# Designs tried in a protein design run: designed miniproteins, single chains, continued (3). Part 60

Each design is a single chain, and the fold is of that chain. pLDDT is the mean over its residues in the fold that is shown.

## One batch from the design tools (miniprotein)

Design m10075
Fold by ESMFold2-Fast:
Structure m10075 (fold): chain A 119 residues (1-119)
Amino acid sequence: MSREERIRRVIEAVNKALRELISKYLDDPERKKALKEVAIAAGIVEESDSDEFALMRLAQAVLDFVRQLLLEGKSAEEIIEAVRKWAEEVLSHPKLTPEQKEVVREIADAVIEAVREAM
């Protein structure tokens, strides 16, 4: 498998997992709000941005993070560890509500599972 094929396969798996999670959040106003608040806290979007735009931008930021690690030649284990560290960092700063913490955990878990399946 070429480097480009490996990157594409992993990114396609992560994108699929994030799309499934976002679809679930669009049907849940509480989760949707929590995800937008996480995106604002991460500096990805502003309060004036739509919920849909916030979800799209957060998903893109996660995809870009994984793509960068793949471009650096990181193994599945190293990418999984990086995603866990990212989640721990977000969970510790800023102070998050229980719903916001759950959203961060669901995103991290979905990405970790997708990376394991694709690599």
Scores: mean pLDDT 80

Design m10076
Fold by ESMFold2-Fast:
Structure m10076 (fold): chain A 68 residues (1-68)
Amino acid sequence: KLFSRDEIERALVRLYLEGKITPEQANAIGRQVRKYEKLSGEEFKEILLSSGVSEEVAEEAVRYLESL
């Protein structure tokens, strides 16, 4: 399944509000996400990991995204 930029942005905001990512990570991930109209859960996870997010938190983010 592909997710819209809006859905991915909602997942990113939730991670930030829950204190699971830093402001620096949120900004870096946001810049990467804006390059794409849609992303798969796997592609989003890869972006999170590339920005220094832990695998556990990245998997939580994908599960949240899939629940939307």
Scores: mean pLDDT 82

Design m10077
Fold by ESMFold2-Fast:
Structure m10077 (fold): chain A 62 residues (1-62)
Amino acid sequence: SSFTEALREAVDIFNRERARLEAQGLSPEEIIAELEKVAESLPKDVANWLRIEIEAFRLDTL
């Protein structure tokens, strides 16, 4: 379904972009900011799932 496809795409984007940004030496705060910019460029359903992943990452990096 489009629902599960959007979730899978968001998780893949989150994992790929986070790994790339971490490899560049960005802080957790900078990674969150860059991921939020990525979310703005995505279809709404994918963006909503990505924002949930970003929030989970934010809570883990308190």
Scores: mean pLDDT 87

Design m10078
Fold by ESMFold2-Fast:
Structure m10078 (fold): chain A 80 residues (1-80)
Amino acid sequence: SELEKAGERIKERLLARGYTEFADLSPEEILRLVARGLGLSPEKVAEIVLKDTADGLSPGELFRLYLAGVLDLPKKKKPP
């Protein structure tokens, strides 16, 4: 499922950053936990993770997404 794929990406990012406490959680459990902490739906978090983009968000919201593993570094990879 898309939730599982997004959760796997979040788990990989968090483990790479040294948050080994997430190693025992399934990808879907990590996604749902992160969504709850951010006040977002799991489906919205999955959309952001899989697209690796978030539009219309404040710097503080972007920073929270980065800390939660939902976003990697904010990069524009596709020029117009």
Scores: mean pLDDT 73

Design m10079
Fold by ESMFold2-Fast:
Structure m10079 (fold): chain A 103 residues (1-103)
Amino acid sequence: MAVTLPAVDPATFDEALRWLRENPELAKKLAEYFRQAAESVAAGDREGALANLDKAIEAGKEHPAVQAFLEAVRATVEALIDAGQYEKAAELMRALADFFESL
């Protein structure tokens, strides 16, 4: 499946993944926020989707690479929603939630 990936430096992405593997409770919390954001998008609730992504960014704020990754994800999701691509936004958020749960 062609999923639009967030525009993140590969080194930042690798560091974010390393930190999340070492912090599985944070990864689980991010997965929960991303699932709620996907549900909001599926319901046409832009504000609810972005609010859940803002909660994810706040949860990840202790590590700069995690915060940068989540901010890039938020920007990508917002752009997809603003372009009317709700299904792609929801698919991206579900894929990331599944990924975080697999760490």
Scores: mean pLDDT 81

Design m10080
Fold by ESMFold2-Fast:
Structure m10080 (fold): chain A 112 residues (1-112)
Amino acid sequence: DVEKKLEEIKERLRELLAKLEEIFEELKEKLSPETQEAIEKGLAFAKENIDTDPLAAAHALLSVADTLLDVAEKIGDEETKKRLEELIEELVEIIDELDKIYKEINYTPKSF
């Protein structure tokens, strides 16, 4: 059931969003104002689009995670770096699953 798989993916994206919001708050004082604004915009975009465009939301969260990973590496926060690497891996898996689902929905057999 494609609808059940999409709902499970949306739930996973909401959990990943919450984890990234937590890491952002932990690192916030170490971020430039420009980087803070970029992350806040990415998180807001993901939150608004999880239900209507989960693929776009997943890509926004991946961009946020990559930005936070660069900061964690710069400050030598190995624990936060590991947390972000795990979140990035899960986001990449979600993007792959969404791509497969969308290909199945849009498939028109040439043998018709």
Scores: mean pLDDT 85

Design m10081
Fold by ESMFold2-Fast:
Structure m10081 (fold): chain A 75 residues (1-75)
Amino acid sequence: SSGEKLLNGLRKAAEAGDGAAAGAAGWEAYQSVQEGMPLTDPEGLAEAAREAAEASTDRGGREAAQKAYEAIQNY
């Protein structure tokens, strides 16, 4: 599912400590939520986005992941 793909992308980026990958995954999650993607596990997805933001080594990546977290939290 789209939700599982985003969750895996966010967690993979966080585990690697790749701020750019975390940012890209965060933006994809944010866009998908704004486009009305059905969230089967909003809590899990939000936590993954928060972890990606914490792992980000770049300000832009951190901000993108944080926006994803905020969008999912407001779902």
Scores: mean pLDDT 73

Design m10082
Fold by ESMFold2-Fast:
Structure m10082 (fold): chain A 84 residues (1-84)
Amino acid sequence: MMLTAPVPTGGTITVDTSDPRAQEAARLGKKAVETGDSQLAKEAAKLVDELVKEGKAELKGRAKTADSWSIAYAMALVADKLGL
């Protein structure tokens, strides 16, 4: 299932949540936001980048240049929508 979340700095992330890496990026993003751990934010952003390269995610507008924390925050919103 494709799910879209806003990025705090502008734009949107759309991700295929049927891919286990999308679910993992969502969990990492949520944990990064809860703990303030920048390494978890970077890991979430890395998984999103891999999904974008494989056509399993899309970054639109300002989301294309978003930092790892902005990506992690958007993925935390995805985790919330998934009940993770």
Scores: mean pLDDT 87

Design m10083
Fold by ESMFold2-Fast:
Structure m10083 (fold): chain A 87 residues (1-87)
Amino acid sequence: MTGELRVSEETVTVTSSKLTVTVTLRNDSDEPVTVIVSVSVYEGDKKVASATSDPVLVPAGGSATLTFTFDLAPGTYKVRTQVLTQR
């Protein structure tokens, strides 16, 4: 099965030992799509935390919101979000 992969990266500063990442998915097609969302948190080049969603069905013309929470020591991290859309 071929899919479309979308990737975003953001640098964040954690001040309170918790990082919350909210991912909003939109389906502008006339057919439902299934997506898998992966969030990875890096300190420099080391992956310190990650989470992967179960497959999420996004209705035709609809949206879905996913929230990931990580317990991290205070510091500066890079967050990478990957969304794989199944076709």
Scores: mean pLDDT 76

Design m10084
Fold by ESMFold2-Fast:
Structure m10084 (fold): chain A 68 residues (1-68)
Amino acid sequence: GLVRVTDSYGNSAVLPERVALDLLRREAPAERAAEIEAIGSLPLGASGTVVVQDLSGRDVTLTVERVS
């Protein structure tokens, strides 16, 4: 399926769910693992959030929504 990922800066992208989850597992701190796995289990049209760090070390909130 596809997910829409939107950051707290207003940027958004649609990508395959597997690619989005792999990216989140690589970039998010280890304490966010449960939140990332919950996103993988969301029903269609539901959304979850994860806090990651950008390349500058700033906290960025990502909203992930299942769109297909």
Scores: mean pLDDT 77

Design m10085
Fold by ESMFold2-Fast:
Structure m10085 (fold): chain A 77 residues (1-77)
Amino acid sequence: MDKEIHELADRIGRLAGRAMATGSPEDFEELRRGARELASLDKEFALSVLRVLARAAEARGDTELARLLREERERIE
């Protein structure tokens, strides 16, 4: 369980990096699917990951991605 959660979190981090680099709606939808899968395994951890990614997106000036990540976090809550 923990190993699967860790591997999924790593994948989500890579997907977020790709979405920030490309600005692609397709890459963001893959990120959302990964986040929802993580939430089904560990809701609290998924919320923490999304919060960290939203802050990273804002730090890079990607306010739209940060907004979308916060919205996804609220849906999971």
Scores: mean pLDDT 78

Design m10086
Fold by ESMFold2-Fast:
Structure m10086 (fold): chain A 96 residues (1-96)
Amino acid sequence: MKLSQEEIEELRAIFERDKAELEKELDKLLKEGVQGYLLAAGRLTTPEELKWEVEFQIAFAEEVLKLAEEGGWSEEELREFLERERERREREVLAR
């Protein structure tokens, strides 16, 4: 049920890459202003909402990676966790 060391290293590389990209994108949006990004996203979103969303994604990725490194997580368990979070987010969006 535990991920192998090689699988954990691959997940770490993926999350570190995604984290770096998210932090870079957030920094760019905050410095350049968010109007262009908001228009490209097809919806009006406040800078505070975008910052919170990016920070949440980073924190979430760090938590998932930490749990995988500590063991006890299988590929199937990670997939189920991600599916539950997608469903939760969809319900939150629809409830607004």
Scores: mean pLDDT 62

Design m10087
Fold by ESMFold2-Fast:
Structure m10087 (fold): chain A 81 residues (1-81)
Amino acid sequence: SLEELTAEMLAELGRLAKELEAAMKKANMSQEEIDKYEKEIKEGVMRILELAARGEPAERVREEYERTKRRVEEKIKEVKE
């Protein structure tokens, strides 16, 4: 179901968000920079929830999820370099 798909996507983003936060803290990034990325992830999560709540096709919900996920994964890679 779309509800189950949305829950799985949000769980994965939550996992990646924790990984990013840990990586940023290990890299001694400022709390301001950490907060900035936490806000961006929260905005992505809210967009996914809004699309699902409006009954948008699952493919559009997945597209927004993949966009948000890619951004988080790219930042994790940058921070770990």
Scores: mean pLDDT 85

Design m10088
Fold by ESMFold2-Fast:
Structure m10088 (fold): chain A 81 residues (1-81)
Amino acid sequence: SAARKAQAVALVRTLGTALGLPEEQIEIAVRAVLAALDRVEVPDEEIGALAYEALRLVRGGETDVERITERLIAAYEARRA
């Protein structure tokens, strides 16, 4: 839903800003989280984990939205298995 995506975007932006990340890195994390939510049905309680993991990856130097998105999905699937 639009509200659910808005909540995820707000969470990523709030956490990224608190971590002192540049807006460019925050935007990469936002795009990756939204792409993951479009590809996999993720419960609301997992949105926080996706946000933290995306921010961790961009902080670590990941710049490719697709690669980050695939890593988010793989991490979620591993937790679900």
Scores: mean pLDDT 85

Design m10089
Fold by ESMFold2-Fast:
Structure m10089 (fold): chain A 119 residues (1-119)
Amino acid sequence: KKKIAEELRKIAETLESKGYKLVADAVRELADYIETGEDNYGSKLLISRYLDDIGKALYYLVEGVFTKNEALIKKGLELLSKYPEILPEFYRIASVLAEYNGYKDLAEEFKKKAEELEK
């Protein structure tokens, strides 16, 4: 639980360093939700969905992984096809969230994809 939250915060720091502060803030709220169980992550993540494709991608990816809805995961990742510079971070978010939900095979697939994109 704490380890998952800390990994998400590290990913958020990388996103912010690349100029993506709004989505970084949403990822930090998701980390806080996972660590504390507070349901306030939804408000900022929901707001980010309406601001740009990156915010929409985060929303679809989080909902898709939490509900194991492959169509939503795919939709979120497709929105990021124009943003290759942050695509590895989103695969890392997906991997961390899949691990948190006990989807070991899915987590490993996403982790491997993130590593491939960072070579």
Scores: mean pLDDT 77

Design m10090
Fold by ESMFold2-Fast:
Structure m10090 (fold): chain A 76 residues (1-76)
Amino acid sequence: SEKRKEGRKGGIEAARELEEKGEMSKELEEKYSGMAGLIKDVVEYAGEEARKKGEDAEEAKREVARKMKEGLEEEL
C-alpha cells in the first residue's frame, strides 16, 4: 500500500540520518513521525543498553541504525 511504502521510506531516511549524523532532522520527524519516531526510539534504546554493558553507545546506535535501514530497504 502507498501508506506502508511511505512509512518504510521514512524509516529508511530516519535510520540513515541516525547512522550518519547521530540525530534525526525535525523535518523528517514531522513528515514521517510514526515510523521515524519508532526508529529513533529503537536506536536510543540500543545506545542505553550498550552503556549499561560498558560498550560504546554511539557505535551501538550506528550499528542498529544501519541494520534497521538495510532491513527496511529489503522490504521496499
Scores: mean pLDDT 77

Design m10091
Fold by ESMFold2-Fast:
Structure m10091 (fold): chain A 70 residues (1-70)
Amino acid sequence: SNDEDIKKAIKEFLKKAKEEIKKSKNPKELGDEIIDLIESALPKLSPESQKIAKEAIEEIRELTKKVVEE
């Protein structure tokens, strides 16, 4: 199913995004850019894929906050 491939792609993208945010000199800026990219793609995704993408956005927000503020 296309949805399963998209969900897998989102999860792999999230893993790489988290690694890059942790290594970044500007983790908030990078995190905000990644969130904007995902948000821009949301209207083009199925409801199931949108749910996974929104979960990824929240994980990126939480990680960025912890790296910058904690």
Scores: mean pLDDT 81

Design m10092
Fold by ESMFold2-Fast:
Structure m10092 (fold): chain A 57 residues (1-57)
Amino acid sequence: AVEVRVIPLPADTSDEEARALAEELERELRAQGYRAVAEPGVDLSTGERFVVVTVVR
């Protein structure tokens, strides 16, 4: 099964911070045994940043 989750980030988060958080989250999930990918994103209408996490089981 495939699960997708969107995690909103604080309004003052930079591109570099969002990317670092995504990489840390992906690493942590993989360390726990999940087949996971985490990618940073931005909502172009609001400017809000987020991380999209995809988990494959």
Scores: mean pLDDT 80

Design m10093
Fold by ESMFold2-Fast:
Structure m10093 (fold): chain A 78 residues (1-78)
Amino acid sequence: MDEAIAAYRRAAEAYEAGRYDEALAYLREAAALGAKEAGGAAEVLEMIRAGAPMEEIEALNRARLEELRPEVEAARAA
């Protein structure tokens, strides 16, 4: 968990510095360590680098929010 958070943080720092290749590498590392959010972010960044249409990127982000919705609702009910 802590290692995944550290990798995700380094990805954010690289992204802010405009080092997208480095940010992508750290996001993949964080995802491999169990940070599911990093996996989604890496997928979006790969689509942007591949020149995917904005509509596809938005659809992916919407799907990720839908995946989290049942978990959020369950937390509210508890």
Scores: mean pLDDT 66

Design m10094
Fold by ESMFold2-Fast:
Structure m10094 (fold): chain A 93 residues (1-93)
Amino acid sequence: INNNGIAGLVYGTSRASLDAAVDTARKRGDDAAADALRKEGLPLVYKARDAAKAGNYKEAAKYLRELARLVRPLDPGAADVLLDVARSLEKTA
């Protein structure tokens, strides 16, 4: 049984998407926006991971959708990747 594998995928994808958006904000010279995004986004990353680890795929998808909304203004591609993972989890649930 490998709920750990799904949780690892959710963590890896959500963390990479958040870090990409944070990097974009920093490259724009907005360290305050980067710090705010990280402060709001990190709890969503951990909540999505922990929900997936518990087998609560609908809840994990909900947190990924919230993270996608948060990162979209900075990195639309990262947001789309998060939405694709969320849709896959919703179909599995």
Scores: mean pLDDT 85

Design m10095
Fold by ESMFold2-Fast:
Structure m10095 (fold): chain A 120 residues (1-120)
Amino acid sequence: SAIEKFIETFEKIIKLIEEVAKKTGDKTLEENAKELKELLEEFKKAYEEGNWEEMLEKAFLMLRLIKDTIKLLISKGEYKEAKKLAKLAIEALDYLKEVFPEYAEAFDEIKEELKELAKS
């Protein structure tokens, strides 16, 4: 399902951030990965409970934190990792648009911001 593919893609995102955090010793990246893990578990719980409003809220919080993490990676010269993270986030957004088509416009706005960041 689109939801399961969204979850799998975010697990890949978290793993990438954890790997960069370990390599660089960056505590902010480590904390961001931890917060994303907590948000993803809350998203999964909301999905199990059929709470679509809470799923959507968690998804937007996760997307905001990913965008901030990409900006942080760019600021540290981790351009390859930032681009890879942006591409994974864009993939996750495409699955999220299938789940919440009424929010497609908001997700497309985030997608365009991520495309801009990936060009840097």
Scores: mean pLDDT 88

Design m10096
Fold by ESMFold2-Fast:
Structure m10096 (fold): chain A 80 residues (1-80)
Amino acid sequence: MKSIREQAILTQASATVMLMALRQKYKETKDPKFKEMANQLDSLIDQLDEAIRNGDEEKVKSLIKQMQEEIERVKELLKS
């Protein structure tokens, strides 16, 4: 059974991959929407790291859900 901490680590890894993809798209297009999206995702990664360090399990769960939704939005925008 995967712990909430393992789920958080996997979510951070996925978010980091998406963050790098957004930064690459910004370099190619110079479209500010990719930079804004990258900054939002970077902020969520920092918030999740802080919640993990503080042992705030409820906040970790909330941030995982929020980050998964944001990752899906990013994937759709990059594909479309």
Scores: mean pLDDT 83

Design m10097
Fold by ESMFold2-Fast:
Structure m10097 (fold): chain A 76 residues (1-76)
Amino acid sequence: SARRERLREMLRHGSRSRVARAARELLRGARSIAEAARAAGVSPAALYSYVRNKQEILDIDIDIGMERIEEGVAKL
C-alpha cells in the first residue's frame, strides 16, 4: 500500500531510481517482474517489496494515464 503509492509517485515524477526503471521495463513489455528487475539491475525481491505482481504496476500506469486524460479534458 504505502510502498505501492511511493512507486506511483516515482513513476508520475519520472524518477531515475532502479526500482522505477524496473517498473518502466514492465511497461515497455518485459514478461515478468524478474525480467524487469534484471534489466534495471535490481533483485526481483526489491521490486516485489513495492508490488505483489506485474498487474499492480500496469494498474498504476493506467491510473496515472487516466488522471492525465482527466486533466486534459478539464482544460477544454
Scores: mean pLDDT 79

Design m10098
Fold by ESMFold2-Fast:
Structure m10098 (fold): chain A 82 residues (1-82)
Amino acid sequence: TKEVLLEAAEALRRAGAPEEYVETLRELAELSPLLPPQVQQDLTQGALQLTAAAEAGDRERVKQLVEGFKRGLEMAKRHAAA
């Protein structure tokens, strides 16, 4: 999970995505070991899709997927703080 999220962050960086997108994936990767296994599976699936979209240059798809990850990061922060 963490490794796949970091690979997605690197794919975004190589594609020239906004730094905010890259940092969102890095923060989520750091918090991922604290999350339930089912949530980690969902994050892994999303990260694989994000890497593929970034490599394809699909900027609209990248934006849509990152918006989902931003919401996931806020939920993950709440879990880590509890």
Scores: mean pLDDT 79

Design m10099
Fold by ESMFold2-Fast:
Structure m10099 (fold): chain A 114 residues (1-114)
Amino acid sequence: DYKEHQLKMLPEIYEDLKSVLGEEVAEHLTKALKLMIEGKDFKEVLEELKKAIELAEKYLTPEQVELTYLIAASILILATKDRAAQAALIAAAERGREEAVAYAKELIEEAFKK
């Protein structure tokens, strides 16, 4: 079962995210991934991404906040199957980190309005 194998990888992803972003932010990002893998409603994925961003902005460094936006945007792209957004984020990253972060923030802010 492919979904079973993906779900078994979540503890490793959680530990990796926790080491960089701390326990609280890592929990919400990992939960968003789990909800996406399980095929849950897009709104449930968005609520977990919102919690991760809010916690990062309150408690983490600017560099960690930027990374949280990049990871959140990547999860959003996977959940929506948005090929145009994926291509745009890759193109922004090729121009530089600031461009990638700016695009990730725009993408997340637009999604949070829906």
Scores: mean pLDDT 85

Design m10100
Fold by ESMFold2-Fast:
Structure m10100 (fold): chain A 90 residues (1-90)
Amino acid sequence: GKLTPFIEQKAKEHGVTFTPSAIEGFSNNSILNGSPGVNLLADVLEIIKKEKPGLTVDEAFVEAVNKVFGQYGGPGANTTKLLEEIRAAL
């Protein structure tokens, strides 16, 4: 999806490695659930880093994904499966 290059870039910027299937999972969940776009995920990540400086970069990113897609996801959203896919890719 159109978010795939951004998700890949943010993963690289934050020292996180995803499989292509994990990146597609991110992109599809965001599109299907009407989740906020690229900017909100980045903003939430920066807030989490400031509020919880003891988290690793990957932990902060996972928490940001959970907040964005879990809180703002629509019917059929499964943030738990998305996070499991992220963990499998790391």
Scores: mean pLDDT 53

Design m10101
Fold by ESMFold2-Fast:
Structure m10101 (fold): chain A 85 residues (1-85)
Amino acid sequence: SRAEAEKLVKELAERFRKLAETSNEADRKQIEAMVKALEAALAASKSIDQLIHSVEDLALGAESAGNKETAKLLEELRKRLVEAA
């Protein structure tokens, strides 16, 4: 459901915010940008399928940037969203 998808996205966004608090400045900026991108994807998505696609794109972007931990967390979110659909 959309409510379940919103909970999953907000849970990951909060987890990223906590990681940003203990990260160096460069990692903090990357994580904060990812939180904004996740919240924007949730707000823009009209369906769970659109949200899944947006999260997949964000995960691929993080992997390409060399941020393997962020990419892994986004891929875990994508899998949970597929299960919630």
Scores: mean pLDDT 81

Design m10102
Fold by ESMFold2-Fast:
Structure m10102 (fold): chain A 90 residues (1-90)
Amino acid sequence: HMELRVEVPEKVKAGEDIEVRVTLSQKGSVGVTVLNDDGTPVASAAVKDAEGEVTITLPAPEKPGRYTVHVTALYEDGTVKTATAEVDVE
């Protein structure tokens, strides 16, 4: 089963870190983008050669609100998987 699992904190304080925990079923590259309520990217990070469980840290936006964490995995076999989660910034 080629599943991508993503865990984010339910709440984070503005200006602190969002720790995004990603579990991969295969070795690949992982991209993470944080989107505001307008769908505008406000932070992004990427990790190459990730396998198993990886934690990707991004800065929490200074503006409080509800944000979407968008995760894309590109596995070595060419398979692309995406997952989303929400985080509240206070």
Scores: mean pLDDT 83

Design m10103
Fold by ESMFold2-Fast:
Structure m10103 (fold): chain A 60 residues (1-60)
Amino acid sequence: TPVSARQLAEAAGISERTAKRVVEAIASSDLDLGSIVSGLPGVDAERALRIIEAIEKLKK
């Protein structure tokens, strides 16, 4: 199920701009979620964990 940037922003407590970048990175990469999210500029380890958890919950 595709995750929208707005749903991810609300679920992870991040800006829509950051959420859009995460969604685009996931769509354009074959790497695991942890590697993709942790590699993004402005995303620290705690924020990366929240984003990953939000994506997994939204995929249900």
Scores: mean pLDDT 75

Design m10104
Fold by ESMFold2-Fast:
Structure m10104 (fold): chain A 86 residues (1-86)
Amino acid sequence: EKAAEVIEKLRALLPPEVAARIAAALERLLAAETLEEAKAAALEIADILKEAGYSLLARKLRRAVEKAKNKEEVKDAVLDLLLKHL
């Protein structure tokens, strides 16, 4: 449910190219089986956000990823930050 809400926000608020790139990285994040895979996908989302001018959100996301101890914490932090701050 949260992932679908994030995707709808991406499509409503961001240019189509940026929304598509973040959605693809988000799919990789949700499919991640290891903490390392989840962190890699989340950092890709942060980089795309920074390139698109969302530097503060990108910084918050990187900090949340750094603190995460398992893949579920990475997924929850990314979804919550995008829902609240996008």
Scores: mean pLDDT 86

Design m10105
Fold by ESMFold2-Fast:
Formats: sequence, C-alpha cells, structure tokens
Structure m10105 (fold): chain A 100 residues (1-100)
Amino acid sequence: KALEQVEQAIEHTKKAIEAVKKGDIEKAIEYAEKALKHLVEARLLAEDNPEAAAQLEKAAEHTLKAIEALKKGDIEKAIEYLEEALRHAEEARAILEAAE
C-alpha cells in the first residue's frame, strides 16, 4: 500500500526532472505536485515504519522546495531538490521492501 504510493512518487519525480531538462517548467511543476501528493499519502500509510516515514517526509520537503524553485525560475536549485527528493524516496522504497 505505502510501497505503491512511493513507486508513483518516484515515477513522477523522474518525469519532473526530465521536464525541467527539456525546459517544460509547467509540466515539471505538474509532475512535482503529483509526486508530492503520493509522498504525503505514502508517509501516512507508513506510520508503522518510522524509518521509511522519515525518508518520505524528507522527500516531500525537497519536492516542495523544488516546486518553489521552479516557480522562481531557479532551474539549477529545482533539479538539485528533485534529485534529493528522488534519493530519499528510493531509500524509503528500499526500507519498505526489506520490511515486507
């Protein structure tokens, strides 16, 4: 359940990074907002796994910072935040997969 939401967040974060690199800022924001929704839901579903929940919280925080950077036109910061969000989401996936 939580794992499915994390997989969706990872997919949308990767699409957001690709959109930024192509200069499609509107698409990048759309994908980042979709990733954020999945990360928030995953964190709530992972309340029984505090290590995974902590990684998901960090992923959501970096995704919010990425959206803010995209809206300000700070492309380099946006990519950096999205890559950090992706790393934390992938760590959460690994923790959840190892648990069950």
Scores: mean pLDDT 89

Design m10106
Fold by ESMFold2-Fast:
Formats: structure tokens, sequence, C-alpha cells
Structure m10106 (fold): chain A 99 residues (1-99)
């Protein structure tokens, strides 16, 4: 989809500018629409859950969990900027739990 391609390019630009994962994902939702974002979230959620559980069990740092999650999402076909945003969001959740 041309619209998806443009949204991914905008996400990459925002990530390079140092925008938060929350802001990047919000812009993505505005460009693609809530229904399409929910489909992506539903596909990604089981992968995020598995990697977070494995990270907690193994005592991995938030940084190690972010890298593993980004790699796994890319292997599952998620575009790199979107995978990075999801990994950063998950890392923030893990930091909250480990404190």
Amino acid sequence: SEKLKEAIEKMEELLKEGKSAEEVLEVFRELIGEEEVQKIEDKVAPIVSKVLKEGIKKGLSPEEVKERLKERLIKEGVPEPLAEAFAERAGLVLESIKE
C-alpha cells in the first residue's frame, strides 16, 4: 500500500529526530487509521508477550529485550521503523515491571 509506505517513511523520520515511541505510533495511527493499526497490534501482541516473558525469565536488561524484540518483529515481516517503535514501547513496560 502506498499509504502504508508513506506512513513507514514518516515513522523512520520521526525516530531519527528522537521522537518517543508513543508519539511515533500515534502519528502512524493518524496516517493509517485505527482499524489497520489494530490489525497490526493484534498480530504483534503475541510476539511482544513471548519476548517480554522470555526476557523476564532470563533476567535480560530492557536494552537486550528491545534488541531481541526488534529482530524478531523484523523476521516476522514488520518494517524496521515500526519494529523499533514497538520494541521501545515494550522496553518501557519492562523497565516499569523490573523496578
Scores: mean pLDDT 81

Design m10107
Fold by ESMFold2-Fast:
Structure m10107 (fold): chain A 77 residues (1-77)
Amino acid sequence: SIASYVPQPEEEDMSLLDFLKRLVGDALSTEKIKEILREDVRLPPGTDIETLSAVEFFSDPANRRLLQLAIEARLAE
């Protein structure tokens, strides 16, 4: 029902790391998520992963695609 729509403000203000912990934290450790962001997604050196906004990161379609492919590859081995 359209009347059941609830905005996800926590997702808008959530850090990328916290967002990924919610999405895949049961399958991937925090260390593995950080590895994906640094080595597969290749975030710039000095990027503060703990404060990087999920919304800011996903504003670039290339980042969204890279992250999706990296997570799928890691979950598939």
Scores: mean pLDDT 69

